# Designs tried in a protein design run: designed miniproteins, single chains, continued (4). Part 63

Each design is a single chain, and the fold is of that chain. pLDDT is the mean over its residues in the fold that is shown.

## One batch from the design tools (miniprotein)

Design m14324
Fold by ESMFold2-Fast:
Structure m14324 (fold): chain A 93 residues (1-93)
Amino acid sequence: KALEVLNEAETLLAFAQMALSLGDLKTAIKSLEEAKKLIEEAKKEGLIDKEVAERAIEALEKAIEALEKGDLEAAREHLREAQELLNEARKKV
């Protein structure tokens, strides 16, 4: 169950990166918002490490804010951070 949520969130992050490469910022933002909701739910249910979940949510929020401002470099950095945190969460399951 934890791995299913993490796999879905990682798929949404990959889809966001694809949307960014196509210049579709709205689709990228929507995908990141969905990933954030999944991680928030997994945190509330105790499915993943709380500290790692909080850091991943923060990274996703910063990526969304950067995209809304048109800062693609900052968005990519925060997206990479979120991906690394999801991988860390996976290792702790």
Scores: mean pLDDT 84

Design m14325
Fold by ESMFold2-Fast:
Structure m14325 (fold): chain A 61 residues (1-61)
Amino acid sequence: SLKDKILKAVNKLMEKYPDLPLEVVSRAALAAYRYLQENPDATIDELVKLAEEEAKRELAA
């Protein structure tokens, strides 16, 4: 399910970057979820990559 994909992607993001602020993780997760709603065939790895790029943007702002 889409829910299972996003939960796995968020879990992988938190495992890779345990020191990310929760607010950044939440915004990255929302961006990945919005992408997944439009692209339901997206893989977990694609969602993690998208979430990482969003987190980088948030931290750079």
Scores: mean pLDDT 83

Design m14326
Fold by ESMFold2-Fast:
Structure m14326 (fold): chain A 56 residues (1-56)
Amino acid sequence: LDEIQELVAELVKKIDENLTKEEQQKLRKEITEKYDKEGLNSIEEIKEFLEELLKK
């Protein structure tokens, strides 16, 4: 969870200029809900998604 939170923080820093605080909160909520719903199986997908965004 801590590693995912660090990746989310990096994501927010990368795209915060294009997102409102409400949109940032929505994104964090969606990531957290997906992790809670799908458990450990979602971690790999979330990491890949965040890695792709961080590279841009």
Scores: mean pLDDT 62

Design m14327
Fold by ESMFold2-Fast:
Structure m14327 (fold): chain A 60 residues (1-60)
Amino acid sequence: SKELELDPNNAKALTEEGKKYYEEGNYDEAKKYFEEALKIDPNNFEAQLLLNKIKLKEYK
C-alpha cells in the first residue's frame, strides 16, 4: 500500500520483527521497529516493554 493502514496486525508484525533484532542484540534496529509498531498501536504491551528495556540499556 502507498501508506501503512493503522491495523493491529501490522503493529504485531513490526513487533515480531523488532523482537528478532532484540534477540540478536541489534538494539538500534529493534528500537526502530518497536517505535513504528507503537505509532500504529500505542497499547502494544510487548513493544512498549521491549522499547523501554532498550532505552534503559542505552542510558547506562
Scores: mean pLDDT 76

Design m14328
Fold by ESMFold2-Fast:
Structure m14328 (fold): chain A 82 residues (1-82)
Amino acid sequence: GEKGREAGIKSLREVLEKLKKGDVEGAIEAAEKGIKELEPYQDSPGGGAGLAGVAQALNLAKDGDVEGAIKAAEEGIEALEK
């Protein structure tokens, strides 16, 4: 598989797990870590898409839109698994 795609899926799954557990602070930390880990792959289709998905979930979680953050993470995972 493509490394950026795999890293993106992993980061989005970690964010989603924390959000579903009600750990919004942990989800934000996981998303920030995921963005840093995905930066080397940002120019690859899978890495760029993963980075965008994690960044969207991060922004929604920071805004207190937990439901939107969960949806963004789920949609990001689905898009990367296709």
Scores: mean pLDDT 84

Design m14329
Fold by ESMFold2-Fast:
Structure m14329 (fold): chain A 86 residues (1-86)
Amino acid sequence: SRKEELKKKIEEIEKRAEEILEKAKELPDVQGELMDLAKAALASAAMARQYLETGTEESIERAEEGVKEAEKYVEKGEELARKAEE
């Protein structure tokens, strides 16, 4: 279902954000920015989980928005980490 698909995306975002936090430990020059991006992704993911639990059609749409926002944060963090490793 759409709710199960969103839950899986949230779990994947949380894992990716945790990986960014681990990489931040090894990249002191960008550590603060990586941590901020990972925390922003986790906050958006938490908001999306809350909206999914509400279970209305409107709240599911808000959960989708939260997932998209969280995905942007993890993508930005992953790109920053990759460039810092060069």
Scores: mean pLDDT 87

Design m14330
Fold by ESMFold2-Fast:
Structure m14330 (fold): chain A 90 residues (1-90)
Amino acid sequence: DARAAAEAVVEALLAAADASPDPEIAARLRRLAELVREAAEAEEAGDAERAAALAEEAVALGREMMKDPEARALFEAALARARARFEAAR
């Protein structure tokens, strides 16, 4: 379920943002969560072009965050949390 997977990722990213002491990293995590949510909503609406564009922006932002060791650690923790939540939701 793509929607359930996206929601788990969004929740994990927002939790990571709330836990971040760096307001810039927190802002990037919240922006990434918004892109993931909008991409999932576009997929549900049948707008494949918009969904693909938003997903590409999310991937690009994630890659830029992975270049910062502090942002990378928080992003990796968020993805691990999202995976655990997605598995628990089954």
Scores: mean pLDDT 78

Design m14331
Fold by ESMFold2-Fast:
Structure m14331 (fold): chain A 75 residues (1-75)
Amino acid sequence: IEQRKADAAAALARIDAQEAGITNPALRQTAAAQRELAEELLKAETEEDLRAVEERAARLEEELRPLIEEAEAAA
């Protein structure tokens, strides 16, 4: 469980790092959702909680890709 928790945290950190250079207001809202997921991950005590956070993180990554591409195209 600790290893999976660490892997999920690393994945969230990678997504966060990809946003580091972006100042788009819409992407800031998405970053807030990422932080909320990280907090849920830290509070997770069961395998089910971890899987739920991992699933949300995967969806968030998919949602971020087109937003990042759009922001980069606009900049």
Scores: mean pLDDT 66

Design m14332
Fold by ESMFold2-Fast:
Structure m14332 (fold): chain A 84 residues (1-84)
Amino acid sequence: PPVYATVAVTSAFGDVPAGSQILLPIVDSEPGHPLSSADARRALAGREDDVLALAEARGRSKEARQLLEDLRAGREVTVDVRPV
Protein backbone atom coordinates (compact mmCIF):
# COMPACT_ATOMS: atom_id res chain seq x y z
CA PRO A 1 0.00 0.00 0.00
CA PRO A 2 1.19 3.57 -0.56
CA VAL A 3 2.83 5.43 2.29
CA TYR A 4 1.49 8.90 3.04
CA ALA A 5 3.29 11.87 4.50
CA THR A 6 1.42 14.34 6.67
CA VAL A 7 3.11 17.64 5.94
CA ALA A 8 2.94 20.44 8.48
CA VAL A 9 3.22 23.85 6.82
CA THR A 10 5.83 25.87 8.71
CA SER A 11 5.20 29.19 6.93
CA ALA A 12 2.25 30.30 4.80
CA PHE A 13 2.56 29.93 1.03
CA GLY A 14 0.01 30.62 -1.67
CA ASP A 15 -3.41 30.12 -0.12
CA VAL A 16 -2.17 27.54 2.43
CA PRO A 17 -1.89 29.05 5.94
CA ALA A 18 0.85 28.18 8.41
CA GLY A 19 -0.13 25.26 10.64
CA SER A 20 -2.04 23.46 7.87
CA GLN A 21 -1.58 19.71 7.46
CA ILE A 22 -1.44 18.23 3.97
CA LEU A 23 -1.56 14.50 3.29
CA LEU A 24 0.97 13.72 0.55
CA PRO A 25 1.48 10.24 -0.90
CA ILE A 26 5.11 9.13 -0.92
CA VAL A 27 6.42 5.60 -1.32
CA ASP A 28 9.98 5.49 -0.01
CA SER A 29 10.07 6.60 3.63
CA GLU A 30 9.80 4.99 7.06
CA PRO A 31 6.30 5.51 8.51
CA GLY A 32 5.91 7.63 11.64
CA HIS A 33 9.24 9.43 11.40
CA PRO A 34 9.59 13.15 10.62
CA LEU A 35 11.63 14.15 7.57
CA SER A 36 13.78 17.26 7.35
CA SER A 37 13.12 19.59 4.41
CA ALA A 38 16.32 18.33 2.78
CA ASP A 39 15.29 14.68 3.22
CA ALA A 40 11.78 15.45 1.97
CA ARG A 41 13.21 17.09 -1.18
CA ARG A 42 15.46 14.07 -1.73
CA ALA A 43 12.63 11.59 -1.20
CA LEU A 44 10.31 13.44 -3.59
CA ALA A 45 12.92 14.30 -6.24
CA GLY A 46 12.09 12.57 -9.51
CA ARG A 47 8.76 11.39 -8.07
CA GLU A 48 6.84 14.65 -8.35
CA ASP A 49 4.54 13.33 -11.09
CA ASP A 50 3.66 10.22 -9.09
CA VAL A 51 3.09 12.26 -5.93
CA LEU A 52 0.88 14.73 -7.80
CA ALA A 53 -1.13 11.94 -9.46
CA LEU A 54 -1.83 10.28 -6.10
CA ALA A 55 -2.64 13.63 -4.48
CA GLU A 56 -5.04 14.42 -7.34
CA ALA A 57 -6.91 11.19 -6.62
CA ARG A 58 -7.47 12.58 -3.09
CA GLY A 59 -8.36 16.13 -4.16
CA ARG A 60 -5.05 17.55 -2.90
CA SER A 61 -3.34 18.49 -6.17
CA LYS A 62 -3.13 22.23 -5.48
CA GLU A 63 -1.64 21.78 -2.01
CA ALA A 64 0.78 19.08 -3.17
CA ARG A 65 1.97 21.16 -6.13
CA GLN A 66 2.51 24.25 -3.98
CA LEU A 67 4.38 22.26 -1.33
CA LEU A 68 6.64 20.59 -3.90
CA GLU A 69 7.46 24.06 -5.26
CA ASP A 70 8.34 25.29 -1.76
CA LEU A 71 10.47 22.22 -1.05
CA ARG A 72 12.36 22.71 -4.33
CA ALA A 73 12.86 26.40 -3.45
CA GLY A 74 14.44 25.39 -0.12
CA ARG A 75 11.58 26.52 2.12
CA GLU A 76 11.41 24.93 5.56
CA VAL A 77 8.58 22.41 5.96
CA THR A 78 7.98 19.48 8.27
CA VAL A 79 7.05 16.13 6.75
CA ASP A 80 5.74 13.26 8.86
CA VAL A 81 5.44 9.86 7.16
CA ARG A 82 2.40 7.81 8.14
CA PRO A 83 0.80 4.64 6.76
CA VAL A 84 -2.82 4.82 5.64
Scores: mean pLDDT 55

Design m14333
Fold by ESMFold2-Fast:
Structure m14333 (fold): chain A 58 residues (1-58)
Amino acid sequence: ESGADVQLAQDYLTALGKVGADGIFGPKTEAAVKAFQQANGLAVDGIAGPKTLEALKA
């Protein structure tokens, strides 16, 4: 739909962009992943695992 979910997905994608540039999964990226996981009802572990990636792709 919209709102917070879209914003969290954008924050997550932006954080992944930074990881892609320097290959480091920093604290800000972890925080963005956790926020995205929480918003999508996933386990909040700060890891971009299969379920998190599936939620992002869906």
Scores: mean pLDDT 62

Design m14334
Fold by ESMFold2-Fast:
Structure m14334 (fold): chain A 80 residues (1-80)
Amino acid sequence: LEKKAEELEKEAKENPSAEIYLKLGRTYLELGDYEKAVEYFEKALALEPSAEAYALLGIAYAQLGDTEKAAEAFAKAAAL
């Protein structure tokens, strides 16, 4: 997972996209780095809003203990 994150970060520097940021967010979520997961999901959402990205952002916030932001993200995912 760490090696996958490093490879995805290099790809994101050369070819930034919502897809690559979403993959990075999921990889950091699996690594337990919830702060970086939030950062990359927010970058993905800035390029292209999606229900999947909002749902994953909600999961990351819930893991950080930010239940209010998690609820907001899940509500946005459900609305899309």
Scores: mean pLDDT 83

Design m14335
Fold by ESMFold2-Fast:
Structure m14335 (fold): chain A 84 residues (1-84)
Amino acid sequence: MRLRLRVGPPQRLPSGILRVDVDLIGDDGRRIRGTARLDRLSGILSSRVEIDGRSRSIGQQRVDQARDDLAIDRARQAALDAAG
C-alpha cells in the first residue's frame, strides 16, 4: 500500500524529543492524521503514530514495507529541516 506524507511544524518536548504532526493518505484516498516523534540526539524516528487516541505502527500491517519506510524517512528529513 502506498502512502503520501505531509508533515507539519516540529514541536520540542521537554525531554528533548521533537514531535511532528503527519498526514497519511492511503491508496483509498483516506486521510489519517497522526504524530511522529524524533529523538534529535540519536536521529531515530518513532515508527508509531497516534491515530484516534490509539498508537499504531505505520509499518506493521503493510504489504509494501518499502513505501512505509520511505514515508518515515521523508518525515524524519522534514522534521530535521524544519527544526533547523
Scores: mean pLDDT 53

Design m14336
Fold by ESMFold2-Fast:
Structure m14336 (fold): chain A 76 residues (1-76)
Amino acid sequence: MVEREEELLARIKEAIEAGDEEAALAAFEELEAATRDAAVADLVAQGYSREEAEALVARGFERLREGILKAVEEAK
């Protein structure tokens, strides 16, 4: 699924550069949905509990979302 992840990251970047918050967040939501389970599984494989992995992934995506919103505002 690396190809889909790359496609979604490219869409986020294009939306940020265009100052299109709605498009950036829509692509981000698709990225989160496509990658969340794999990210949790990777952390569990590294020795985190499932609960810890889910919390870390959720915080990571929230930070990314905040960064995207800031980047969109700066692009305007």
Scores: mean pLDDT 82

Design m14337
Fold by ESMFold2-Fast:
Structure m14337 (fold): chain A 66 residues (1-66)
Amino acid sequence: MEEVREEVRARVQELIDSKGKITREDIDELADYLVEKFGISREAARIIATREALKLAEEKGVPFEP
């Protein structure tokens, strides 16, 4: 599970660096990727992706579109 969180943080950081924002579509695509790569449930993937994205968006002062 820690590998999942590390992957989420890395990918969210890449999104922030590349486009300066995080959207709902980004979260959905990230969740689908986590399901494919790690075999976790889509529900768990969405929860992890959303939480880490919100934390990083707040930390970096970038917009998170609901």
Scores: mean pLDDT 79

Design m14338
Fold by ESMFold2-Fast:
Structure m14338 (fold): chain A 75 residues (1-75)
Amino acid sequence: SAEIAALQAEAERLEAEAAAGEAQLAAARKNTDAAVARNPAARAGAEAAIARLEAEVARLRAEADAARARAAALA
């Protein structure tokens, strides 16, 4: 149905956004030590930014899972 297709498309979009966020997280984690070496005062800010992005990725994954569950319930 169109409703199931729309929910699947929403889940795929959210999964793609989460994957992009995960790539940003990987880059941020790799770069944190270099950034802190240049400015040790930056550690708390860098860790807070990573935690914020991690929470955003978790939210996107949860929303994608919910969309897939809704699609499955309608099938």
Scores: mean pLDDT 88

Design m14339
Fold by ESMFold2-Fast:
Structure m14339 (fold): chain A 79 residues (1-79)
Amino acid sequence: PAAAEALNKKIYELARKNREEIAKKLGLSPEEVAEIIDKVEAGVGTPEELELFRKIKEEVFKLHPELLEEAERVLREYL
């Protein structure tokens, strides 16, 4: 649980830090990316925003492959 929470925090922080690059790849504005991250982190994202956040998360893993390895380790503990 703590490892999953820490991983999610890292994903949110890196998505915010890289919001301009992520926005460029997804055809969004950096402000739209930041708003989606904020709403999802607060637990108030719409289904459409959750789908966009899934794509944002994929772009974070492309920029930081080490987090993908951490995510795979965390996921294995819940399977």
Scores: mean pLDDT 79

Design m14340
Fold by ESMFold2-Fast:
Structure m14340 (fold): chain A 84 residues (1-84)
Amino acid sequence: DLEEKIKKIEEEIEELEKKIEELEKEKEELEKELEELKKNSNDVPRIVGLELRIIGLELDIELLEEKIEKLKKELKKLKEKLKE
């Protein structure tokens, strides 16, 4: 059933978009903590740890955005087939 496949992809896109929003919020909180640490502290191991976590979140966000883009392309193809 083509309609069921479309619905599943739309639901997957929504779940991935929600995950990106959660990761972006976590990134913003870590960036704020990093800025405060850099101003008030010489705790180099903690600073480096936060920088690495922020980089990890940025990579995770990029991977999820790529997955969403691929799913949106698949969704478009399935919707075109449904109109035939």
Scores: mean pLDDT 86

Design m14341
Fold by ESMFold2-Fast:
Structure m14341 (fold): chain A 74 residues (1-74)
Amino acid sequence: MEEALRLAEEAFRAALAGKLEEALELAEKAAELLGKEHPAALGLLAQIYRAQGKEEEAERLREEAERRYEELLA
């Protein structure tokens, strides 16, 4: 999990630097390690999709991430 979160952080930094291709690559690796249905993976993918202009898909993934996060707390 720590490694996956590190990759997610690197993906975010790459996106801020305008390196969207690298950001997507790092985000996909983080998602693989976390499990694609993990709330952190879904949240990260939602942010990347929003950056690409895919707002509907981003909103769907964000809602799923919030629901999954609540499940982890229960």
Scores: mean pLDDT 72

Design m14342
Fold by ESMFold2-Fast:
Structure m14342 (fold): chain A 87 residues (1-87)
Amino acid sequence: GDALEAARLAKEAGMLALRNAETKEQLSKAIAAVLKGIGGIFLAERLGNLKEAAEDAKSGAEVALEAAQTEEARKLAEKAIELAEKA
């Protein structure tokens, strides 16, 4: 399992979506994805709760995928989802 890496990639996908967001909906989703990624990192690194970290990473990555405006953002979100599902 790779819950921490999934959370990190979910945060990165969200941040990339945030930089390229053109609508209020895209901005809102990108922010939500970043916050879930940060939460997943905290759960994994500070609390050792890898299961909840993976769940937050997957949720965040799915939202980042919806907000994604570039192929790079989509690929990061898809990889985060894959790693979270393996965790």
Scores: mean pLDDT 84

Design m14343
Fold by ESMFold2-Fast:
Formats: structure tokens, sequence, C-alpha cells
Structure m14343 (fold): chain A 85 residues (1-85)
């Protein structure tokens, strides 16, 4: 659904921004911070609806992405979690 794709793209964009800040040491502008807050509001109800196991899988996928920079692998893992939810 369109809503599912919005959640997927919001999760990916949040992870990319987190990588930019934590790994690339990027300093966010106030405009970028507002956009990330908007994306977080999109994903929060979805994350809260996940089981404890699914939340653990999402955290593991994010951790691996932050350690490796493997965006393609992160996208595949997040897609699987969304489709299973």
Amino acid sequence: SAETEEIFEALVQLAEAMYDVLVNKKVLTPEEEKELERLAEIVEPFVESLSEEQRAQLRAALREFLETGDLAGFRERVRAIIEAA
C-alpha cells in the first residue's frame, strides 16, 4: 500500500540520516532536524505496533547498517519486517 511504502522510505531515510550523523560526523541544520522529526512521527506508530521480536530484528538491522554502511542489505531487512507485520 501507499502507507506501507511511506513507512518503508521514512525508515530508510531516518537510518541514512543516523549514519550521516554518527559515522560521517555530519551536523544537521534546523531544517533537516525538522524533517527527521516528521519522518520519526510517520514510523513511530508502526514501530510501536511491532512485536518484541520484530523490534529486536529492526534494531539489529539498523546496528548492522551503522557498522557496515550496507544500505541495500538494510532495505531488504526492513522490507521483510514490514511485509511480515
Scores: mean pLDDT 87

Design m14344
Fold by ESMFold2-Fast:
Structure m14344 (fold): chain A 89 residues (1-89)
Amino acid sequence: SLEDLAAQFRARAAAAGGVKRIIPLEEAPDDYVPTPNTYIVTIYGKDEKPIRLLVEAPTVEAAIYGAVAYALENKLVDLPFGISIEPAL
């Protein structure tokens, strides 16, 4: 199920160092300052606008897994989806 898949990605994120914070990029505060451990994760649904998330995590793996778990838990995307990641700085 999608809940089981989200739980698996959440566990993988925790094992990779965990996620400190996730913010939809469009909801970021005007005074938000990225750190070297801030990533932009973009998730591409089949028939949906791409979802862009600011993810604060110590590793790229934690950022990717955390972003996927977040998107699935909040029903922002359905399978199948694509993903890309880039530093916010």
Scores: mean pLDDT 80

Design m14345
Fold by ESMFold2-Fast:
Structure m14345 (fold): chain A 70 residues (1-70)
Amino acid sequence: MSPEEVQAEIRRRAAALREGLALADRSQVSPEQKELMELELRLLEEIAALPPEEQEAALKEARARILKLA
């Protein structure tokens, strides 16, 4: 993916997670699911702070970590 596509994906996913977390308090999502969503959001915010050329590799690594925990 291009660096611009990676940045757009990070922003889109982070926005979706923030909306999901706001809804989770009303939907009674499990504590474990909420914790995973909060972890993914934190990782995405950290990746967004990296140089664009490093974001794609970091995003792939973060996704692999989340998948193992889910």
Scores: mean pLDDT 77

Design m14346
Fold by ESMFold2-Fast:
Structure m14346 (fold): chain A 85 residues (1-85)
Amino acid sequence: EEVEEALKIEDPVERAKAFIELGRKYYQEGDYERAIEYFKLAAEVGPLIEQAKAYTLLAQVYRKLGDLEKAREALEKSIELMKKI
């Protein structure tokens, strides 16, 4: 399955990138629920740079849904992670 195949990727950067690509795919298809799921997975499994990218993408999805509060929280999290790099 998509999640299981991505989790088999040993390189943390490539693993996070695979989840980001899945999230982007579902975002383009209008499946925002699955896009959020995959971007959250990328944020959990990737190194700091890929986590920050995932949170920026989460903010884009929340903004598209009109959830400006969650969009702001995701952007703040991305900024916090970038400060740790």
Scores: mean pLDDT 82

Design m14347
Fold by ESMFold2-Fast:
Structure m14347 (fold): chain A 83 residues (1-83)
Amino acid sequence: MSEEQIRAEAEASLHVMAAAVARLAAERALARGDREAAAEHYRRAAEHYEEAARILEEAGLDPAEVARLRELAEEARRRAEEA
């Protein structure tokens, strides 16, 4: 693995962590009945999952992980619409 690929994996990992934090914030907002805040947090999670997938795809890394992250982004978008 090249230094460029290692940097891409690190950057993608930061976005995956940000998406996880946003999902947790959305779930907590739903628990309080704040549907508007939940929708916004789910939209942020989707954006971070998409950015992580884009970074990995452009670096030629892990097609299976790219597909998984895109599925997570789509799920987060659906949850935003349902909130």
Scores: mean pLDDT 89

Design m14348
Fold by ESMFold2-Fast:
Structure m14348 (fold): chain A 107 residues (1-107)
Amino acid sequence: SAARAAALQAAGREDLERFRAEARARGWAIAEGVAEVERDGKRLTARAVAVTDDPAKAELLAAAAQALADLAVRSSGAALAAAEPAQALMAEAGAEAVLVQEERALA
């Protein structure tokens, strides 16, 4: 396999749980970001789990996970502004991530 590239995968909750468990089994560093917004009578929650095989990157990994979660709950204009910084953090951390988005009615 080629050298690891930064990757982001859209996924369900079960995929996120599996991804986290696999990273723990490998002894990889894990960080989680969560963001939530209420818009148009709905609650949108985004959860990002990011992993890296370099524990020295733990702080950078945490920043990347949170940036991905924040990106996922923003409007298209705000999301575009956040996309490049989030991708740069992922690349610098040598990270892979799984993103889960959930939408729920407030009523």
Scores: mean pLDDT 74

Design m14349
Fold by ESMFold2-Fast:
Structure m14349 (fold): chain A 58 residues (1-58)
Amino acid sequence: MKVVKEVADDILKYANFSEEEKEKLIEEAIKEVGEKYKDDIEKQVGTREFLAEKAVPK
């Protein structure tokens, strides 16, 4: 997978095809998307940590 947009498009396209292709794409999607989502999730956690620190009274 080269770009997220291409991956999403490919997954959706193949998902409409055969069930076998769907399963294969889902497995690969989980691997790639999961890795990319991990970065996004971590970014969100960073923001929460900042807010938590702000709430801590002195």
Scores: mean pLDDT 55

Design m14350
Fold by ESMFold2-Fast:
Formats: sequence, structure tokens, C-alpha cells
Structure m14350 (fold): chain A 70 residues (1-70)
Amino acid sequence: MSPEELIKRAAEAAARLREARERALAQGDTDSANELVQLLKELEDALRKNDAERLEEVIRRGEELTARLE
């Protein structure tokens, strides 16, 4: 995956995580909301470190979590 594509996917993952967090909070699911906040922090840290492997791992975890929270 190109660095540009990875960064774009990270931005899309961050947006989806924020939407899922708002949904979880609206439903009173504080545990899921907290897990989503933690993933957002990990995503930001990976981007800051320019660690492509870590970034891809965090994106994958975020996609799995948001899919589970439908």
C-alpha cells in the first residue's frame, strides 16, 4: 500500500471511529465509546511516528470494531 493510500485510509478510519463513538454514547454504551477513543489515540500515535505497519494494524482493528458495533 502506498503511504498516501495508507494515510487516506487512516483518515477514513478516524472518521468512522468518531461516528461509532457518538452512536455508542447515544445508546449509553460507555465501554464501547471508551474503546473507540483508545483506538483513535493509537491511530494518531501511529501517524505521528510514520509507522506504516502499526498504522495498518490499527486501521484494521478499527474497521473490525466499527463493523461489530453496527
Scores: mean pLDDT 78

Design m14351
Fold by ESMFold2-Fast:
Structure m14351 (fold): chain A 55 residues (1-55)
Amino acid sequence: SPRLEKLKKELEELKELIEELKKEDPNNPVSQAVLAILEAARDFLEELIKRLEEE
């Protein structure tokens, strides 16, 4: 499914962004808050992809 392929690509890009942010400011509370939001978005997208693959 083209939709599923696009979501998988977006998830991959999000994971890369998270890893980059972890390298820049791991001890900054603001950076940690931003990282937590991005990780929640990652988890949501992973669950969405999983549900779409089960259908």
Scores: mean pLDDT 81

Design m14352
Fold by ESMFold2-Fast:
Structure m14352 (fold): chain A 107 residues (1-107)
Amino acid sequence: MLYYVGTAATRTETAVVGAAAVADENGRILAEAVVEVPLAEFAGRTDAQQEGEAAGLAAARAVEKAGVAPEELADTGVAAYARAASREEALELARRLAVEAARAGPP
């Protein structure tokens, strides 16, 4: 059985917030995660690198919560995250992207 991850990121005055959701092949959300990484941890990195790292950390946490093995994750070929205006929007976008990936099916 393949599982699909959607990720998003947003910024606050003090942190980068990553969000992720894991969906099954039917588009059912199994797990979600939100992580906040302090801006101080990103000295010398670009905004895109910061947001990508936060989104990746959220994805790892959501996958762990779902109890999914890395080999069961669908390889969508794209290491992309969506940019969001708020923490709540980031989590909603992560859910939406996971469901959309599941609907598209495996590559």
Scores: mean pLDDT 77

Design m14353
Fold by ESMFold2-Fast:
Structure m14353 (fold): chain A 79 residues (1-79)
Amino acid sequence: MATPVVTLAATADGTVVVSWSSTAPATRLLVWVDGELVYEGATTANSVTVPVAAGTHEVQAFVETEDGQGGFARATLTV
């Protein structure tokens, strides 16, 4: 089974896009901004968009898919 590759990207609209390479539904998705949990849930999409305040933030994401594979990413992003 393929390990999902998690990607974090800031947008011009004051958001961070969390995406992953798996097309399998995510049974668990967690997103942290500056160590605070801002998103928790399951989704059939392969991306979520999280609003963040303007400035430089540490963003972390963990995804687990129905395939039983987990992926993690951490980045410092300016929004």
Scores: mean pLDDT 78

Design m14354
Fold by ESMFold2-Fast:
Structure m14354 (fold): chain A 101 residues (1-101)
Amino acid sequence: SELDKLKEEIEKLVEEARANRDDPQALIDIFSRFLKIVDELIELFEKKGLTDYAKELRKVKSEAAARFQEALDSGDYDRAVEIFIEAAKKVLEIIDKAKES
């Protein structure tokens, strides 16, 4: 399914972030790709009438983007990776809940 493919892409980005924790440019690219996947999920959920899950995704996106940027600006790349992984986990949980609906 499209949701299973997007889940697999997110899980792959988590592993890429773990492998590149000392590379801020790689982390910026990984996070940018993650946000594009989240935008695709928001559009998909809105088309399916899953408006509450789309709202949850927007909240996760905005909170993660702000915290990730703060961590990068402070040079705390380990924190940036942790913020990204926690955001990814939340998105994966929302996908699983949406699949049960």
Scores: mean pLDDT 89

Design m14355
Fold by ESMFold2-Fast:
Order: C-alpha cells, then sequence, then structure tokens
Structure m14355 (fold): chain A 58 residues (1-58)
C-alpha cells in the first residue's frame, strides 16, 4: 500500500542479499512493495526478511 523511494528499494535489495535471498525472491518482494504483485507471490522466507527490514527502520 505504501510506496518506497528508489533509495529505500535499493537498501532492501542489499539487506535481502545479505539475508541469503535469491535475486528472484528479491524481485518478487520489490514488486510486492511497489504494489505490482500480491502477497501470495511472496514465499514465507522472503516475507520474513521483508518484515525484518521494516522492523529495523523503527
Amino acid sequence: SGRLSDEEVEAFREFAREQGLSEEQIERAVAFMRGETSLSEVDSRTFEVLVAFFEQLQ
């Protein structure tokens, strides 16, 4: 629902790579963050990393 800046998207990409996500998983998470895909396209591990990324921002 919220839109991230390109800088925030790149910060997520780096975080997700460090967490061991594949480029395909990272691309799906970015598409979800941009509102371009549904949550059902994001696997449970990728979703955990997405939640952890946003938790560290607060």
Scores: mean pLDDT 79

Design m14356
Fold by ESMFold2-Fast:
Structure m14356 (fold): chain A 70 residues (1-70)
Amino acid sequence: SEFTEKGKELYEQGKYEEAIEEYEKALELDPNNVEARANLAEALDALGKTDEAVRQVLTIPEPFEVEGKP
């Protein structure tokens, strides 16, 4: 998705709030986009919104795991 790619670019630039907006747009078009949801959770966690990040992860079916790279 164009929105998912835009979100990743914004995340890499440290623009976490803008990245979240793009990932949310991706999910509005495809609510089953697991990659966009995982990236949204990472961006929310980066902003200290861990409760929202956890909610996004809990929506992803197990055993899928979101891996943050160091």
Scores: mean pLDDT 73

Design m14357
Fold by ESMFold2-Fast:
Structure m14357 (fold): chain A 85 residues (1-85)
Amino acid sequence: TKEKAEEYEKKLEELAKKASEYIKKAIENRDNPEEMKKYLEKAREVAKEIEELGKEAEKVDKTVGRKAFSVAGVILAEVDKIEKE
């Protein structure tokens, strides 16, 4: 239903914000490799949560599902880029 699609959209926005905050914390801790790695790993965990959300959302709205997979991909690409610095 439209209401379920809107709920998934809101959850996706919250998870994307959470991943962004973990990425910021990783950058802030760039002089502490262990802490940086912990925050990058937390961002990866959020990306996996977004992928699971995408699988469920796709059953209700294919557009929201695809958006979730795209967002997860962007997060993983950013984490990979920071880790290779």
Scores: mean pLDDT 86

Design m14358
Fold by ESMFold2-Fast:
Structure m14358 (fold): chain A 68 residues (1-68)
Amino acid sequence: SFGEALAEMTKLLFSHTGKAVLTLSSGTVIEFDASNPAEVTGAVLRAIGEQPKEITLTINGETHVFKS
């Protein structure tokens, strides 16, 4: 579910620092600092608003794919 994808993404964000990039299946790209709670919240809320079928998170040179 999207809720499960969001939980896994949030877990990764709390475990990492530095620049993060979310790429939504719509083609929307959101760049933010994973160490900044306001930026993390803004990125997550924007992703939720678009209700994407897939979210790709790139953080610390690693890519993670979440499907709903």
Scores: mean pLDDT 78

Design m14359
Fold by ESMFold2-Fast:
Structure m14359 (fold): chain A 73 residues (1-73)
Amino acid sequence: SELLRQIHSLPKNNFDPEAARQLALLLGMSEEVAEEVGEAAEKLAKAKSKEERAEIIKELNERIEKLEKEEKE
């Protein structure tokens, strides 16, 4: 519940797209994946509902999965 409490305490405008992109690069993700993470962070900052956030996360996961499959081919 501590993790859930921390997530719920984050303001909706606390998603910095550039910071998210840089973090992805630091974690060893590709430039393409990092760009997708940054774009998703920008969309999440603008999301007003839990449903909107779920849609954005779903789209991000689908794009990352596609990029990972291309890297293995």
Scores: mean pLDDT 67

Design m14360
Fold by ESMFold2-Fast:
Structure m14360 (fold): chain A 57 residues (1-57)
Amino acid sequence: GAATEAFAKRHGLSPEQVEGIAQLARDLGEERAIQAAQRELGLSPEEAREGIRLALA
């Protein structure tokens, strides 16, 4: 959605990358998705939680 696209643009990511982390949260849980987002996308834990929440809305 538009919020996920705006989040992706703000952090220099593609919407698909944000959706991928949200899918990882659905499959493996939020904490694993946050760890992956920090390691692979350079997001803080707070930013990762925001991105997951927006993509799952």
Scores: mean pLDDT 84

